Designed miniproteins, single chains, continued (2). Designs and how they scored, part 101

Each design is a single chain, and the fold is of that chain. pLDDT is the mean over its residues in the fold that is shown.

## One batch from the design tools (miniprotein)

Design m7503
Fold by ESMFold2-Fast:
Structure m7503 (fold): chain A 93 residues (1-93)
Amino acid sequence: MSIYEILDELYEVLKPFLTPEQQAELDKLREEIKRLIENGASKDEIVEAVKKFLDKVREALSQAELTPEQRKKVQELFDKLLDEINKLIEESK
């Protein structure tokens, strides 16, 4: 699964549980990551932007009243995104 697909699915699952301010912050970070990828930014720049997105996802999850199914989906997507980041870092060594 691509970073794009994971970002879009994470945002969509979390969106109903976010304040308007949190939605705007996550959307801005998601769009920034997409722009970095589209512009051929370095792997380091993409990794840093994705880490910022994951930090905001963690903040949202701590406040969200998720169902077990929704929590499982978010955790799965979170783990997939971390795996993609780790793969990018490993390829740089």
Scores: mean pLDDT 77

Design m7504
Fold by ESMFold2-Fast:
Structure m7504 (fold): chain A 66 residues (1-66)
Amino acid sequence: GEAERLEKQREIAELTAEGAAYYLTGQPAEATVEEVGPTHAVAIAKTPEGTYRIEIDGTKITVTKL
């Protein structure tokens, strides 16, 4: 159902944020998903080098260092 779909999207958003932060820093990241929708998500990824806000909007990923 829709609830199961959103739960899966949340998991994908978390993994995507952790992967993006790892790609940028070379360090392991821990992500917290702040928002999830059908075509968007926002997560905060924490690494030893810093904290990053990861916005996923359709085909666009925006990374902002906090």
Scores: mean pLDDT 81

Design m7505
Fold by ESMFold2-Fast:
Structure m7505 (fold): chain A 92 residues (1-92)
Amino acid sequence: MEVEELRERALEAAREGRLEEAGELMARIAELRDLPPEERRELLREMTRAALEANVERLRREGVTPEMIERELAETSNPDTRELLEMVLEHL
């Protein structure tokens, strides 16, 4: 699977509010590129920031609360999903 395809799919998932899928795809990109933690974090921030403003308003409209995001954070073991959820929580 091409890294560019994964990046496009991750960004699409993030824009559509599929945060778990976006995090999983970002983890795959980090693995394929053997990214150091700092570069992985920068990639996640780029993806989240690019999509976040549109998604936050949609998530609020769908009834997603900070409490719901905090519960997802407690339950996820994927570090890239955690980073994405933390950034969403900051903007809710």
Scores: mean pLDDT 71

Design m7506
Fold by ESMFold2-Fast:
Structure m7506 (fold): chain A 105 residues (1-105)
Amino acid sequence: SSSINTAINYINTSRSMFNISRNYVNSGNISRSRTYTNMGVNYFSRGSRMFMSVSNNVTRSRIMHIVGVIGTSSSNFYNNINPIGSIDTMISSVDRMRSIGITMN
């Protein structure tokens, strides 16, 4: 559906923001990496909320678990705890969320 496709686009945009953040960490630009991580979290929130609105209780529980992983990983990132590993965990979580979105009606 168009609504699911819109949500998938938000999730894809989130992934792109986390990849840009990863590149800024690698170049030593921590300020810009934080900005793009924040953007990635916000786009992920928009897409995941759209998926939740059309999900059964089982799928909603899975979505909330992934949202929790993004919350923990972004917190670790902002506290300089394994920044690259934290971003990689967020990218993997986005990929898991995208897979849920693709299987949704």
Scores: mean pLDDT 90

Design m7507
Fold by ESMFold2-Fast:
Structure m7507 (fold): chain A 75 residues (1-75)
Amino acid sequence: SAAVNRAIAEAAARAVLQAVGGEEGRRMAEVLRKHADSSPEEIARALREEAERLGHRTVGAVVAAGIRDLAAAYA
């Protein structure tokens, strides 16, 4: 559901803000919220791309895995 996808995107946004913080954490969170109406796969991909640009590949990978796990749980 769209509501579940938005909740997953918001949870991921909070996770990246807590893990990275600052302007870079805010940019990653903004990308997640911007893609909140997309599929979980598209949300995860957008996060990984932004995380790679900002040098936070590991955080991006961990949070992207969390997005997929939550999406599977609510499928």
Scores: mean pLDDT 84

Design m7508
Fold by ESMFold2-Fast:
Structure m7508 (fold): chain A 57 residues (1-57)
Amino acid sequence: MTAEELRERAAEAFAAAKDQEEASAAGRQLYDEGVASGLSVEEAEAAITRGAIEAGA
């Protein structure tokens, strides 16, 4: 998975989340998937953060 793909998936997941708990769970799962796919911790964290900003968080 690329950082851009992780950012897009995070933005979509955060926009679809019903509450903060669901958003936090989705972000954690996507972060774990990104790191497992070969992204660095810094790249995964940046992508999740950008996704949250794009979703209006």
Scores: mean pLDDT 81

Design m7509
Fold by ESMFold2-Fast:
Structure m7509 (fold): chain A 67 residues (1-67)
Amino acid sequence: AAAVAELRAQADARIAEARARYAQTVAEASKGNPIDGSEKAEAAQQELLALTAEERARVAAAEAAAA
Protein backbone atom coordinates (compact mmCIF):
# COMPACT_ATOMS: atom_id res chain seq x y z
CA ALA A 1 0.00 0.00 0.00
CA ALA A 2 1.13 3.57 -0.69
CA ALA A 3 0.66 4.55 2.95
CA VAL A 4 3.09 1.84 4.15
CA ALA A 5 5.62 2.88 1.48
CA GLU A 6 5.40 6.51 2.67
CA LEU A 7 5.84 5.47 6.31
CA ARG A 8 8.89 3.38 5.35
CA ALA A 9 10.39 6.31 3.41
CA GLN A 10 9.83 8.62 6.39
CA ALA A 11 11.41 6.08 8.76
CA ASP A 12 14.44 5.67 6.45
CA ALA A 13 14.83 9.46 6.24
CA ARG A 14 14.71 9.83 10.04
CA ILE A 15 17.22 7.02 10.50
CA ALA A 16 19.53 8.60 7.89
CA GLU A 17 19.29 11.95 9.70
CA ALA A 18 20.05 10.26 13.04
CA ARG A 19 23.06 8.46 11.48
CA ALA A 20 24.40 11.78 10.15
CA ARG A 21 24.00 13.38 13.59
CA TYR A 22 25.73 10.41 15.22
CA ALA A 23 28.70 10.66 12.81
CA GLN A 24 29.02 14.39 13.59
CA THR A 25 28.87 13.75 17.36
CA VAL A 26 31.57 11.07 17.12
CA ALA A 27 33.79 13.39 15.03
CA GLU A 28 33.42 16.21 17.59
CA ALA A 29 33.96 13.80 20.52
CA SER A 30 37.25 12.59 19.00
CA LYS A 31 38.73 16.13 19.22
CA GLY A 32 38.62 16.33 23.02
CA ASN A 33 39.35 14.25 26.12
CA PRO A 34 39.29 10.51 25.17
CA ILE A 35 37.25 9.51 28.25
CA ASP A 36 34.59 12.21 27.74
CA GLY A 37 34.66 11.52 24.01
CA SER A 38 34.05 7.79 24.53
CA GLU A 39 31.07 8.46 26.83
CA LYS A 40 29.51 10.91 24.35
CA ALA A 41 30.06 8.52 21.43
CA GLU A 42 28.56 5.59 23.38
CA ALA A 43 25.50 7.65 24.40
CA ALA A 44 25.00 8.78 20.78
CA GLN A 45 25.30 5.17 19.54
CA GLN A 46 22.68 3.95 22.00
CA GLU A 47 20.34 6.80 20.98
CA LEU A 48 20.79 5.88 17.29
CA LEU A 49 20.11 2.18 17.97
CA ALA A 50 16.98 2.98 20.01
CA LEU A 51 15.67 5.36 17.32
CA THR A 52 16.36 2.82 14.56
CA ALA A 53 14.57 0.04 16.46
CA GLU A 54 11.56 2.29 17.18
CA GLU A 55 11.19 3.39 13.54
CA ARG A 56 11.58 -0.21 12.29
CA ALA A 57 8.95 -1.41 14.78
CA ARG A 58 6.49 1.24 13.55
CA VAL A 59 6.93 0.13 9.94
CA ALA A 60 6.53 -3.55 10.91
CA ALA A 61 3.35 -2.79 12.89
CA ALA A 62 1.86 -0.87 9.93
CA GLU A 63 2.71 -3.73 7.54
CA ALA A 64 1.13 -6.29 9.91
CA ALA A 65 -2.03 -4.15 10.28
CA ALA A 66 -2.32 -3.92 6.47
CA ALA A 67 -2.02 -7.73 6.01
Scores: mean pLDDT 80

Design m7510
Fold by ESMFold2-Fast:
Structure m7510 (fold): chain A 95 residues (1-95)
Amino acid sequence: TLRLDDELLPSPLVQKILQDAGATRDVYTLREILGYFSKYAFDQGLADPENPAIFDVSGTPIGEILGVDELDMSDEEAVYELVVRGLLAGGSRVV
């Protein structure tokens, strides 16, 4: 299991999301990746207008990484588990 302060080398798909969210570095902590994913989802308008905690990630790079169509951002534990699973399965590596 990853810690929030563990440093990761992102997979190419994760790096694309980070770059689209304004990131310019090669190595990121899990905490930073979570922050950039939230920024990307917000900037792309993925939040449900009726419930801003719910993001429709279907057909997006985030949805591809996490293997889900929808995220409930109010469920921090479920989001953390999905991100950790998706990052490791997708080829991101702990430094």
Scores: mean pLDDT 76

Design m7511
Fold by ESMFold2-Fast:
Structure m7511 (fold): chain A 67 residues (1-67)
Amino acid sequence: SDSAQQLRDTLDRQADEMTKGLDPSSQQQVKDLLDQAGRALTAGDYERAQQLLTEAQKIVDDAKKKQ
């Protein structure tokens, strides 16, 4: 449980860094994926959490390349 909480706290801190300078639509997409990843971590579904984190990172990378 502590591990899941630490990962969620890390995701909250990283959300601000990852979304910094992005347009509002990209910010919302990343935040939605991070929220879903946090829920997956709480449920113990680490595979799903990893997939969602990977998708969030891809959106950040793609958005930064287009700015």
Scores: mean pLDDT 76

Design m7512
Fold by ESMFold2-Fast:
Structure m7512 (fold): chain A 68 residues (1-68)
Amino acid sequence: PLPSAEELRAQLETLLAQIRTLPPAHARVVLEHVLGELERKLAEETDPENRAVIEEGMARLREELAAL
């Protein structure tokens, strides 16, 4: 449902803002951990809107890792 997808997006945005205040080494560990959790969540998710948000979030986390 849209509200759940929006909440997930808001949580991801908050997490990214927090990660940007961390030293690069610490940011990498957090990003890698969250990516693993999202991969697991995606495997179990059946809602197509939630799946799309998780995939978008994973792409953004991979972008942040590449930028470190």
Scores: mean pLDDT 79

Design m7513
Fold by ESMFold2-Fast:
Structure m7513 (fold): chain A 74 residues (1-74)
Amino acid sequence: PVVLSKDEMIEALRRLGEEARERFAERNPEVAERIERLIEQTIRQIEASTDPAEQERIFAQTLAEVGRLMEEAE
């Protein structure tokens, strides 16, 4: 079990958004846009949260949803 800080979660999400853009911007721009929008919304929610457990739950949910969107794009 890895416990990430708020800043670490935000940085991981930003990197994931960049990877999704690199992978899908030319192949499936709609999926790249959806993933980037989801990540930006999630970062705002994590920034607004003061509860580490809530932050981790939001982070995990977003990782799962991004994974589903990437599967749909293939």
Scores: mean pLDDT 82

Design m7514
Fold by ESMFold2-Fast:
Structure m7514 (fold): chain A 92 residues (1-92)
Amino acid sequence: SSSKITVTIDVFGEREEFVFDQNLTGEEMARLIGLLMRAGSVEPPAGQKAKLTVTINDTVTEKVLGEKESAIVALPVNTPDNTKVTITVTPL
């Protein structure tokens, strides 16, 4: 059966969605890692803060990003079937 990984990236209300096959090629895996790293490397404007929220199915991780801070978002090695990943960046 065709399993999918859905990655949703929401940066300050601008939302994009990507769908990948569970049997990721090396190129697709590199692209997914690049997307996750990019979303986790959003720096808020000087003097402002942002909250990074990563949801992998039912697991939620939050980090406050200050000036000159970035976060690395990692996907688990054993990604289950129909895994949903949502990355949200919200101004504080």
Scores: mean pLDDT 61

Design m7515
Fold by ESMFold2-Fast:
Structure m7515 (fold): chain A 81 residues (1-81)
Amino acid sequence: SMFDKILEGFKKALSEIKSEEELRVLLRVLAGEILSLRDQLSNEEMEKLLEELRKIAIEKHPEMSELVEEIYRETLEKLRA
């Protein structure tokens, strides 16, 4: 499914991160890609993708969890606006 392919892409991209700055840039790009699917996915499906992105990012980089939570919250506010 498209959902499974997107999640596989998140896992691959997030596995290559070496710094907090790289993670910040990548998370904003991936969050923006989710928001760009607004015409193809429901708000509920986009929120599920954001939640999975958050979970994968924290699993891969638990030391950067505060940054992940910040970008997750910011993106969720944009989705719900």
Scores: mean pLDDT 83

Design m7516
Fold by ESMFold2-Fast:
Structure m7516 (fold): chain A 81 residues (1-81)
Amino acid sequence: KKEQILEEVKKRIDEWYKEALKNVKDETGKKAVESRYKRALEIAEKLINAPNLTKETLKALVNTSGGIVRDVAKTILEILE
């Protein structure tokens, strides 16, 4: 079910966030990590709730997008495979 996939994706994003916070040196770095974390969660929810979510669509996003969208799409694809 999409809900279970979203829960697993959020868990992996949370694990990244905890690890990233250990490596921040200053307040600017912390804010950047927090901003990326929030955007990753928003993108994950949007992609998983999309009516046209398929492995082919996710593979296309991994190959054509960059940054956070690529990383989130790759995470979802890994969970579905």
Scores: mean pLDDT 80

Design m7517
Fold by ESMFold2-Fast:
Structure m7517 (fold): chain A 100 residues (1-100)
Amino acid sequence: MTAEERERQRRVLELVQRAHEALLAERGEAIEDLTSDEQEVELLRLLMEYVRRHAEPEDQALVFERVAEEASRLSRPEYQELAEEARRLAEEAREELERA
């Protein structure tokens, strides 16, 4: 693994950690009342919103692709909608990368 690959990995992990901290700070009590699936969907939506606003296009594409992959494995409608949204956002980020 190159120094640049390691740095990218570190940035993605920091981004995920910040999104998780934001969810707990803003909605900690509210998410405790949700089912595990509802908590996961809320966390993933917050992560996607944070990444879209703060991450570089290459980091956006990576995170959105992972969210789409994870959500598509789950049969609930909320996860399927999330997977479709994540796939669309990943495609948009990839288009930006192709132009760079």
Scores: mean pLDDT 70

Design m7518
Fold by ESMFold2-Fast:
Structure m7518 (fold): chain A 100 residues (1-100)
Amino acid sequence: SSEIDELLEQILETLEEEIERLSKSDDPIVKKVKKLLLDSKKSLREALENKDYEGAIKILEDLYNDLLELAKELSEEEKHEILVLADQLKEAIKKLKSLL
């Protein structure tokens, strides 16, 4: 589906922008978040290339849960930014599920 593919590409772009933002920090927990986003971006790209939309949704759900756990260990400013990303992923997951 071209609409699902377009939404997944938009999510991949959002993850890349966040990875670039996090690259400016030397905080060990921020580095863990960046690694998680890099690993998730790779898995999500592979799922998209294979048209594995159910797998893509699972990757995003796992990422959402992992971001919520890591956010507990972050400073208030960085925690806010990561929770905004998590909320964006939650809404994207709902939309992806509605398109299946």
Scores: mean pLDDT 89

Design m7519
Fold by ESMFold2-Fast:
Structure m7519 (fold): chain A 65 residues (1-65)
Amino acid sequence: MSREEIIERLEEIIKEAEKLTGPRGLALVKEAKEALKMVKEGKISVEEAERILRRFERALAELKA
């Protein structure tokens, strides 16, 4: 997965999490925004960014379940 694809998917997670109410949704939004900033700044590798993205995808799926 490219860095650009990771950025797009992180932004999508943030948008979906912002639609959720409650402290877990708010926490996910804050953490995902921080990760997005780190990815955009090139502070982390693509490999680490993919790992972070998969963690947030799982967290969002859990919140929606």
Scores: mean pLDDT 80

Design m7520
Fold by ESMFold2-Fast:
Structure m7520 (fold): chain A 74 residues (1-74)
Amino acid sequence: SRSREQVLALLDEGDADAVLSVYGMALKEKDEETLEVVRARLGELDDATLRRLLALAEHYKRFDDAAYIRELLA
């Protein structure tokens, strides 16, 4: 798992592929601490990154995350 500091650094860089990689791994590993870090920063992400994160949230049945991302995209 990535450290909290490493996750925050990737989010701050705005690297969409890195954010998706971190979120996807956290969903797969059920790493709730990493998921909380990403959730706190969802409102700061662009629509293209949010749409890609939405697909991951739906795939892993994280319907609360998916609903929140849809609200951010509306």
Scores: mean pLDDT 78

Design m7521
Fold by ESMFold2-Fast:
Structure m7521 (fold): chain A 68 residues (1-68)
Amino acid sequence: SSSQLFQQASQYASQGDLQKASDLTKEGLLKAGYSEKTAQGVSKAVLQSSPQGASQVSQTLSDIFKQQ
C-alpha cells in the first residue's frame, strides 16, 4: 500500500538514506494516483531535506494515506 511505502521511506530517511526515502516516496505517490510531476517534485524535496525533515514528511504521508 502507499501508506506502507511512506512508512518505509520514513525509516530510511531517519537512517540517513535520503535516496531510498526519495525513491519510496515517489513510488508511494504514483501508487496513490498522483502524477509523475507531483511525485517527482515531492521526492526531490525529500532528497534535499534533512534526515529528520524527510522522515517527518514521509511519516505524515503514511498517516494521511492510511485513512484512504
Scores: mean pLDDT 83

Design m7522
Fold by ESMFold2-Fast:
Structure m7522 (fold): chain A 55 residues (1-55)
Amino acid sequence: MGEAARQAALDGGASPEAADTVGKAFEAGNVDSAARILAEVGGLTYEQGRAAAEA
């Protein structure tokens, strides 16, 4: 989960540091926080960030 979320953030244009933060948040079970970070950094909606986390 965290690795897939990290890769999705990178594909969305996030920096490696931001992508690492997203991956750690998902691994810690903070899916909502990670989805918000994906939305802000990658220009994704909350729903798109959530879908990426669940993929």
Scores: mean pLDDT 66

Design m7523
Fold by ESMFold2-Fast:
Structure m7523 (fold): chain A 88 residues (1-88)
Amino acid sequence: EIDEEKLKKAAELVINSAPDELHKEFARAVLEFYEALKNKDIDKAEEEIEKLEELAREYERKGRLEDAEAIREIAEELRKALEAVKKK
């Protein structure tokens, strides 16, 4: 089960401080992750988590350390959700 409260709080930090293009990339990756889980596409879900991890590195390179940390926390929560699905 995803910690929705932590996910929403981290997402809000990214939305409030990220440039529009990075915000859209973030939102797309999260939505595509959930779509992949709905379709039981484990490989696609893993791909979206990797995309979020790369996005966090991009924020870090731009000096957006708090945003990078928030995205990493979101990626960790999504990975927990993916592991829960894999066990079924």
Scores: mean pLDDT 74

Design m7524
Fold by ESMFold2-Fast:
Structure m7524 (fold): chain A 81 residues (1-81)
Amino acid sequence: MSPDTQETIRLLQTVGDRRLQSMDDQYRRTTNPVQQDSLRQGRDDTQRQQQQGVQQIQDYDRNGFDDTIDYMRDQYRRMVA
């Protein structure tokens, strides 16, 4: 796996981890059981999307879609800035 692909995966994971942390913070602050259930479902969905995204980036790397990986890396960099 190329260093650029590894960095793209790391940035994707950073975006997902920040979203999960935000949901965990909201979960700790809320006393509403419906909101807590929605946040748990949102966390599970975020984790699945993160895993699917990693697999997709790895597939792009295997197929030589370097421009696509570069585009995704730029997008994720903007999200973490």
Scores: mean pLDDT 86

Design m7525
Fold by ESMFold2-Fast:
Structure m7525 (fold): chain A 81 residues (1-81)
Amino acid sequence: VSQNGTRMMSNQIIGLGRQGQNGTPSQAQTIMNQIGSMAMGVRDISGMSDDQIRQAFRTARDEVPSLSSMIDRVMDDVMSS
C-alpha cells in the first residue's frame, strides 16, 4: 500500500538525518547521499507518487530542522531523477 511506503521513507530519513545532525559536516553530506539513494529505492519498490515523496521529506524535515535545507536539496535531487 502506497501509504506504507511514505511512512517507511519518512522514518528512514528521520533516522539517518538524526545521525547526520550529530556528526561532522562531511558525515552529514555522506548521510544526505544515503538518504537520496534510499528514497529512490523505496520510491521504485513502493511505486510512490511525487506528492508522497514530498510528504515524506517534509515530515522528516520537521523532525530534523537543523538539517532542513540539506534535506530539501536531497528531495529536489530525488524528484529530478
Scores: mean pLDDT 80

Design m7526
Fold by ESMFold2-Fast:
Structure m7526 (fold): chain A 129 residues (1-129)
Amino acid sequence: MFELSVEVLRTLIETFLSLIRNSEDESFPVSEIKAALRKALADLSPEDQQKALDLLDFFTEHLENQLISKRELMRFAMLLLMQLVELEEKTGKQLLSKELMEEVLEEAKKLEAISEEEAKYIEEWLAKR
């Protein structure tokens, strides 16, 4: 796994959630996601900006025509969220807002981008907050 800062991971999750919620399109060009990320990451260091873009490239390099579906984008957001939840469990620090976790969980369920087991794990974690 890439060693990314908590701020980069949160920005990726929030950007993906925003794109999914604010679009009626079933899929996105990876170039549009990169443009949205460049704007969202503009206040972060150039190193953190590049790490975020490199992670997106790694996740999307296999995609035909460089198009990602809403479901695949939400699945990526879920994998990043799970990484932060595991980090919260290991460190005892609150790294994610309850609101962000609930919003991601809602969209992931709607897009069938989350398993029942993964949803239960996040819901049990939220219940402790």
Scores: mean pLDDT 82

Design m7527
Fold by ESMFold2-Fast:
Structure m7527 (fold): chain A 116 residues (1-116)
Amino acid sequence: DKRAEEVADIILQMVLSLTPEQQRALREAAARGTGVSGASLRVLTEIAGVADAAAYKGEEATRQEAERLRRVIGASSPSDVIEALRALEEQVARLDPASAPLVKKMTDEAIEALRK
C-alpha cells in the first residue's frame, strides 16, 4: 500500500530527527494513556515500537519496526490512523513540549498523505 508506505516514512523521518531523549519521550507518549482503543491503539503501539528501536536498538531495528508500522497503517482505516496521530500530538504536547512542533508538522503531513 503506497499510502501506508508514505505515512510510515513520514513518521519514521520525524522519529529519526529527534534526539534520544525526545525519542524516549515519544515512546512514553505513544505507549501510555493516549485514550484510544482498537485500530488506533495498534497504530500508537507500532509508533512506540519505532521510537523505542530508534532510542535503544539502532538503525536496522528501527527500519524493521517501521515496516511493522506500515503494515498496521495499511490494515487500518484513515480515520483510525488520524485519531492515533492526533492523540499522539496531544500527549507529546503535555509530556515533551519541545518536540510538539515536530510532531505537529509530522501529523499534518501524514494526514495530508492519508487524504490522497
Scores: mean pLDDT 86

Design m7528
Fold by ESMFold2-Fast:
Structure m7528 (fold): chain A 88 residues (1-88)
Amino acid sequence: AIKLDPPSSDKDEKYDNHLRNAYKALLSKDYKNAVKELIEASKYAKNKKKLAIDVRSIFRVAVLPEPSQAFIDAIINKDEETALKELQ
């Protein structure tokens, strides 16, 4: 199950909304929009470790293979092309 902390601010709400949109995109096999939404979530993330944990949790709940460290690094670096290549 995805364990997201309750939103404490508008920034936290935006973070959670982008993660939810990424999860929905992954379920629909829309990998391009999933990557876009994860990169948007990264703009509102409190720290890189929390983002990495949440990304791995989303993949686990979506019953997808664990994302590579290169994928997570691409999301953190806002590298859409590399993230999409690592996901496929």
Scores: mean pLDDT 81

Design m7529
Fold by ESMFold2-Fast:
Order: structure tokens, then sequence, then C-alpha cells
Structure m7529 (fold): chain A 102 residues (1-102)
């Protein structure tokens, strides 16, 4: 349901808020931007945009903080599971293949 999608996205935001407490400068600003964009996508019920921003954020974290990326990967997998009915099968498969590379 859309309610479950929003709940999972808000849980993803809470984890990003916790991760960003450990950082300053450009790293923190990048996470602030991601959080803002996800919040805007939630308001618009734009599930595809939430997933796209989430994936981009995971890629950023994988490069700069692999431990934080692993925690976010688990939250993103839960989000993808509830978002699946709102996405094309091809889009879901693409994201699941990307997660396998983490």
Amino acid sequence: SMEEVKKAAEEFIKLLEEIKKQYDGSFKKNLDTAIKMIKEAIEKNDVERIVNIGEATLRFLQKHDPEAAEKMKKAFEKFLDVAEPFLSPETVEGYRKLLEKF
C-alpha cells in the first residue's frame, strides 16, 4: 500500500538522519539533499523517484562509508519490497541486481 511505502521511506530517512550526525561539510550536505528530495517525492506519491534517490544515496554511501551503506542497503531492500507493486517488473529487477553488487 502507499501507506507502507511512505512508512518505509520515512524509516529510510531516519537512518540517513542518524548517519549524517557523524559527518560535516559536503558529505552531510549531500545526505541533507537526498533527505529533502525523498521527502518531496513522498509528498507527491512518486514511488519511482523515492527508489531512484535511494539507489543514488546507497551508491554514494558505498563509495564513502561502506558500513553505513550496508545498513541502508537493508532498509532499501525493505522499501523495494513494499514499493514493488508501484514499479515495473523491469525496474524492480534492475534495482535488485544492483543490490547484489553491494
Scores: mean pLDDT 82

Design m7530
Fold by ESMFold2-Fast:
Structure m7530 (fold): chain A 59 residues (1-59)
Amino acid sequence: SVEELIGRLVVLLGEHGVDLPRTPVPSKEDIQNILDELLSRPDVPAELRAELERLKAQL
């Protein structure tokens, strides 16, 4: 499930031209931190923000 969430996050960020923070073996907590950091950015598009919130809800 974590691997699936990472894969979906990579695709989503790639579609929006956002660089994924370097994480060699991300844990659930690492993924939560990445999502929280991205959601804290005011310049994140509304569509991307909604998808990030959906991913966070799955954790």
Scores: mean pLDDT 69

Design m7531
Fold by ESMFold2-Fast:
Formats: structure tokens, C-alpha cells, sequence
Structure m7531 (fold): chain A 77 residues (1-77)
């Protein structure tokens, strides 16, 4: 499904030393990146990549630490 595709994109972005775990909501993930990242640039890049697979999808990132972010995937109506 759409969220499974989104999770796969997040796993690629996290890198081989990172992880992606389910968040509190079905469309929410906790991503630990292999290295510290620029959350704004990652959010923009992930939004662009996901829009190729899921047109109209939006990605929001909330920084929890230098390497960890809460990611919310908003699917188009």
C-alpha cells in the first residue's frame, strides 16, 4: 500500500546504519538517520520523491534529536 511505499523510501533515506519504526499513528514513523541531517532539506527531498510515487503526498518532519525525526505522511484526498 501507499504507506508501505513511503516506509521503503524512508528506509533508503535513513541509510544502512539507520532505522525506521512505527509511530503513534498509522501514517507516522520514527526515523533514525545514519548521520545528522538537515531536516528541512530531507523533508523537501522526501516530499518530491514521494510525489513521484504518490502524487499530492506531503511529508512533515519533526526533529527529535540530531539523528532522529518524527515523520508524518499526508496522502492526497
Amino acid sequence: GALAQARSVLELAAGPGGSVEPGAAPNEFIVTFERPVDVEKVAAGLTQLLNLLLPGARVTLERLSETTARVTIELPP
Scores: mean pLDDT 77

Design m7532
Fold by ESMFold2-Fast:
Parts: sequence; C-alpha cells; structure tokens
Structure m7532 (fold): chain A 64 residues (1-64)
Amino acid sequence: MDNLLSQALNMMDQSTLPVQDTYQQVLNFLSRQSEELNLSSSDFSTVYSSVLDYYTQRVNQQRG
C-alpha cells in the first residue's frame, strides 16, 4: 500500500499535464494496480482518499 501511494503521489508531482488530467491518470493507474495486486476495497479506498486529499491540496495551492 505505501509503495503504491508513493508511486501515485510521485506521478502527480512529476506530471507536466494539467492537474485534472494528472489526477485521472493516477486514478486509472490505481484502478489497474488494484486489480493486479488484488487489493481489498478498504485498502484501495484508503489510497484513493489520500490521493484525492493530495489533489485537493494541490488545486488549492495553485489558486493561492
């Protein structure tokens, strides 16, 4: 889980795409990895929630 979250956050940090497009790419990556790693719904929800919080913070920082 921690490794997957770190990869997702790194993708968001290093992306040259608009924040919304990056977020969608990360969600697609997480969905694919969830199936490949056979993650529980609970673990996936935890990672998803963390990525959403990070995305929200990034959007707010860009507005400030």
Scores: mean pLDDT 74

Design m7533
Fold by ESMFold2-Fast:
Structure m7533 (fold): chain A 96 residues (1-96)
Amino acid sequence: KKIVYAKTTEEYLEYSKDKSVIIVAELRNGAGEVIATVYYDPETNFAVVEVHRVTPDGTAEIAVATMRAINERTVVVALREPLPGAASREEALAAL
């Protein structure tokens, strides 16, 4: 299934169900809340990053990152938007 921008968690999870993907990393903030999850698809050697974002009204949303694989364990990710609390894309990438 093609990776697209997900407006909700439900849309992203539906994509994941169509793929045999493996969770390889899960990052949490100081409150124990998941801020990013990295999935790996061994069939295609492709990785997907799910980023949780909170809007100003407190509504959470999901964005799928654009990625470039360097090797089976290393990917470069480009987030569409910074993670909540990150001032820049570089800070968001460091959180992964």
Scores: mean pLDDT 46

Design m7534
Fold by ESMFold2-Fast:
Structure m7534 (fold): chain A 62 residues (1-62)
Amino acid sequence: ALSESQKETAELLKLMKTLSEEEREEAMRFLSRVAQEELDKGASPAEAARAGRKAVLARLKA
């Protein structure tokens, strides 16, 4: 079975394929910003990356 993190990554990649190059770059900058904020709070790189993916998914599904 796929982990929740793997499902989130797969869903993100699928949604990113529907975006323009500019929209993908904006989404990746947003992901990086959220991840950096989590790292600054003491999160692990894996936790920070997941927080960034969840934030982008929430934005793209809105």
Scores: mean pLDDT 80

Design m7535
Fold by ESMFold2-Fast:
Structure m7535 (fold): chain A 97 residues (1-97)
Amino acid sequence: DPVRERNEKRREEGRKIHEKAEELLREAEARLDAGEDLETVGRRLLSSDIPEVRAVGRRLLRLARESPDEETAKARFRALRAQTERDLEKVRQMMSS
């Protein structure tokens, strides 16, 4: 089925993009833990070619502006990161069978 094969290829490409996004988000979390500020990390994510990673970068910049302190903003980012991991795990489970 050519339509099904085309859709499966698009899903596989999307999975690879999600895996790369996951790697970049793990690096961002590690840099925050290493003492980099949210604006610096957010700007790095904005330089990505992946729209999903850029969206997280914009979210980090908003969290930095809207949060009363950096500790609160970092906690919110860690919560977002945990949600991304759960979403990727669901994708892996769907793709494994």
Scores: mean pLDDT 74

Design m7536
Fold by ESMFold2-Fast:
Structure m7536 (fold): chain A 85 residues (1-85)
Amino acid sequence: IDDLKQQAKDFVDELNKYLDQLQSKYPETKELIDYYRKKIDEILEKILNAKTEEEVQKYYNELLNLGGQTSLDLLGEIRKIGQKS
């Protein structure tokens, strides 16, 4: 359980570093990135407060799905930015 919580923290840390780099390169993505950071933090809080391995696994899967959705939505916005230039 503690190992999986640490993996979740590491995943969020790496995702936030990636989001920081994207926002620096594409400042137009800031509002979308801020929105997803809040959602990611909410799920991480649930993982850290979970008392059973089953709950940690459930929220970790939700975190991974949110990370994937964040990436897809950001790629979509970056594509739109490229089309407007």
Scores: mean pLDDT 80

Design m7537
Fold by ESMFold2-Fast:
Structure m7537 (fold): chain A 81 residues (1-81)
Amino acid sequence: MEKVLESDDQEELAEKIAEEAKNQHVKAEITVFGDKGKTTETVDLPAGITKEEVLAVINEVASKTPGKVTKFEAKLTPITP
């Protein structure tokens, strides 16, 4: 089942994504919204990925987003083997 997560805090979003990927492979579509545009990256997250690893991905997407970051969103699709 697909799940959409939103947050104004990148750390909170990273924790929620890591929890969803704790026991399953997840495809994550991460969108960072800025006041001058948005950046979307699709990443395959292996089962057991850490909060720190997810946070690094979110920060990379945010670094590519023009202007001041206003919101974070992630669409998660579990991949059943």
Scores: mean pLDDT 81

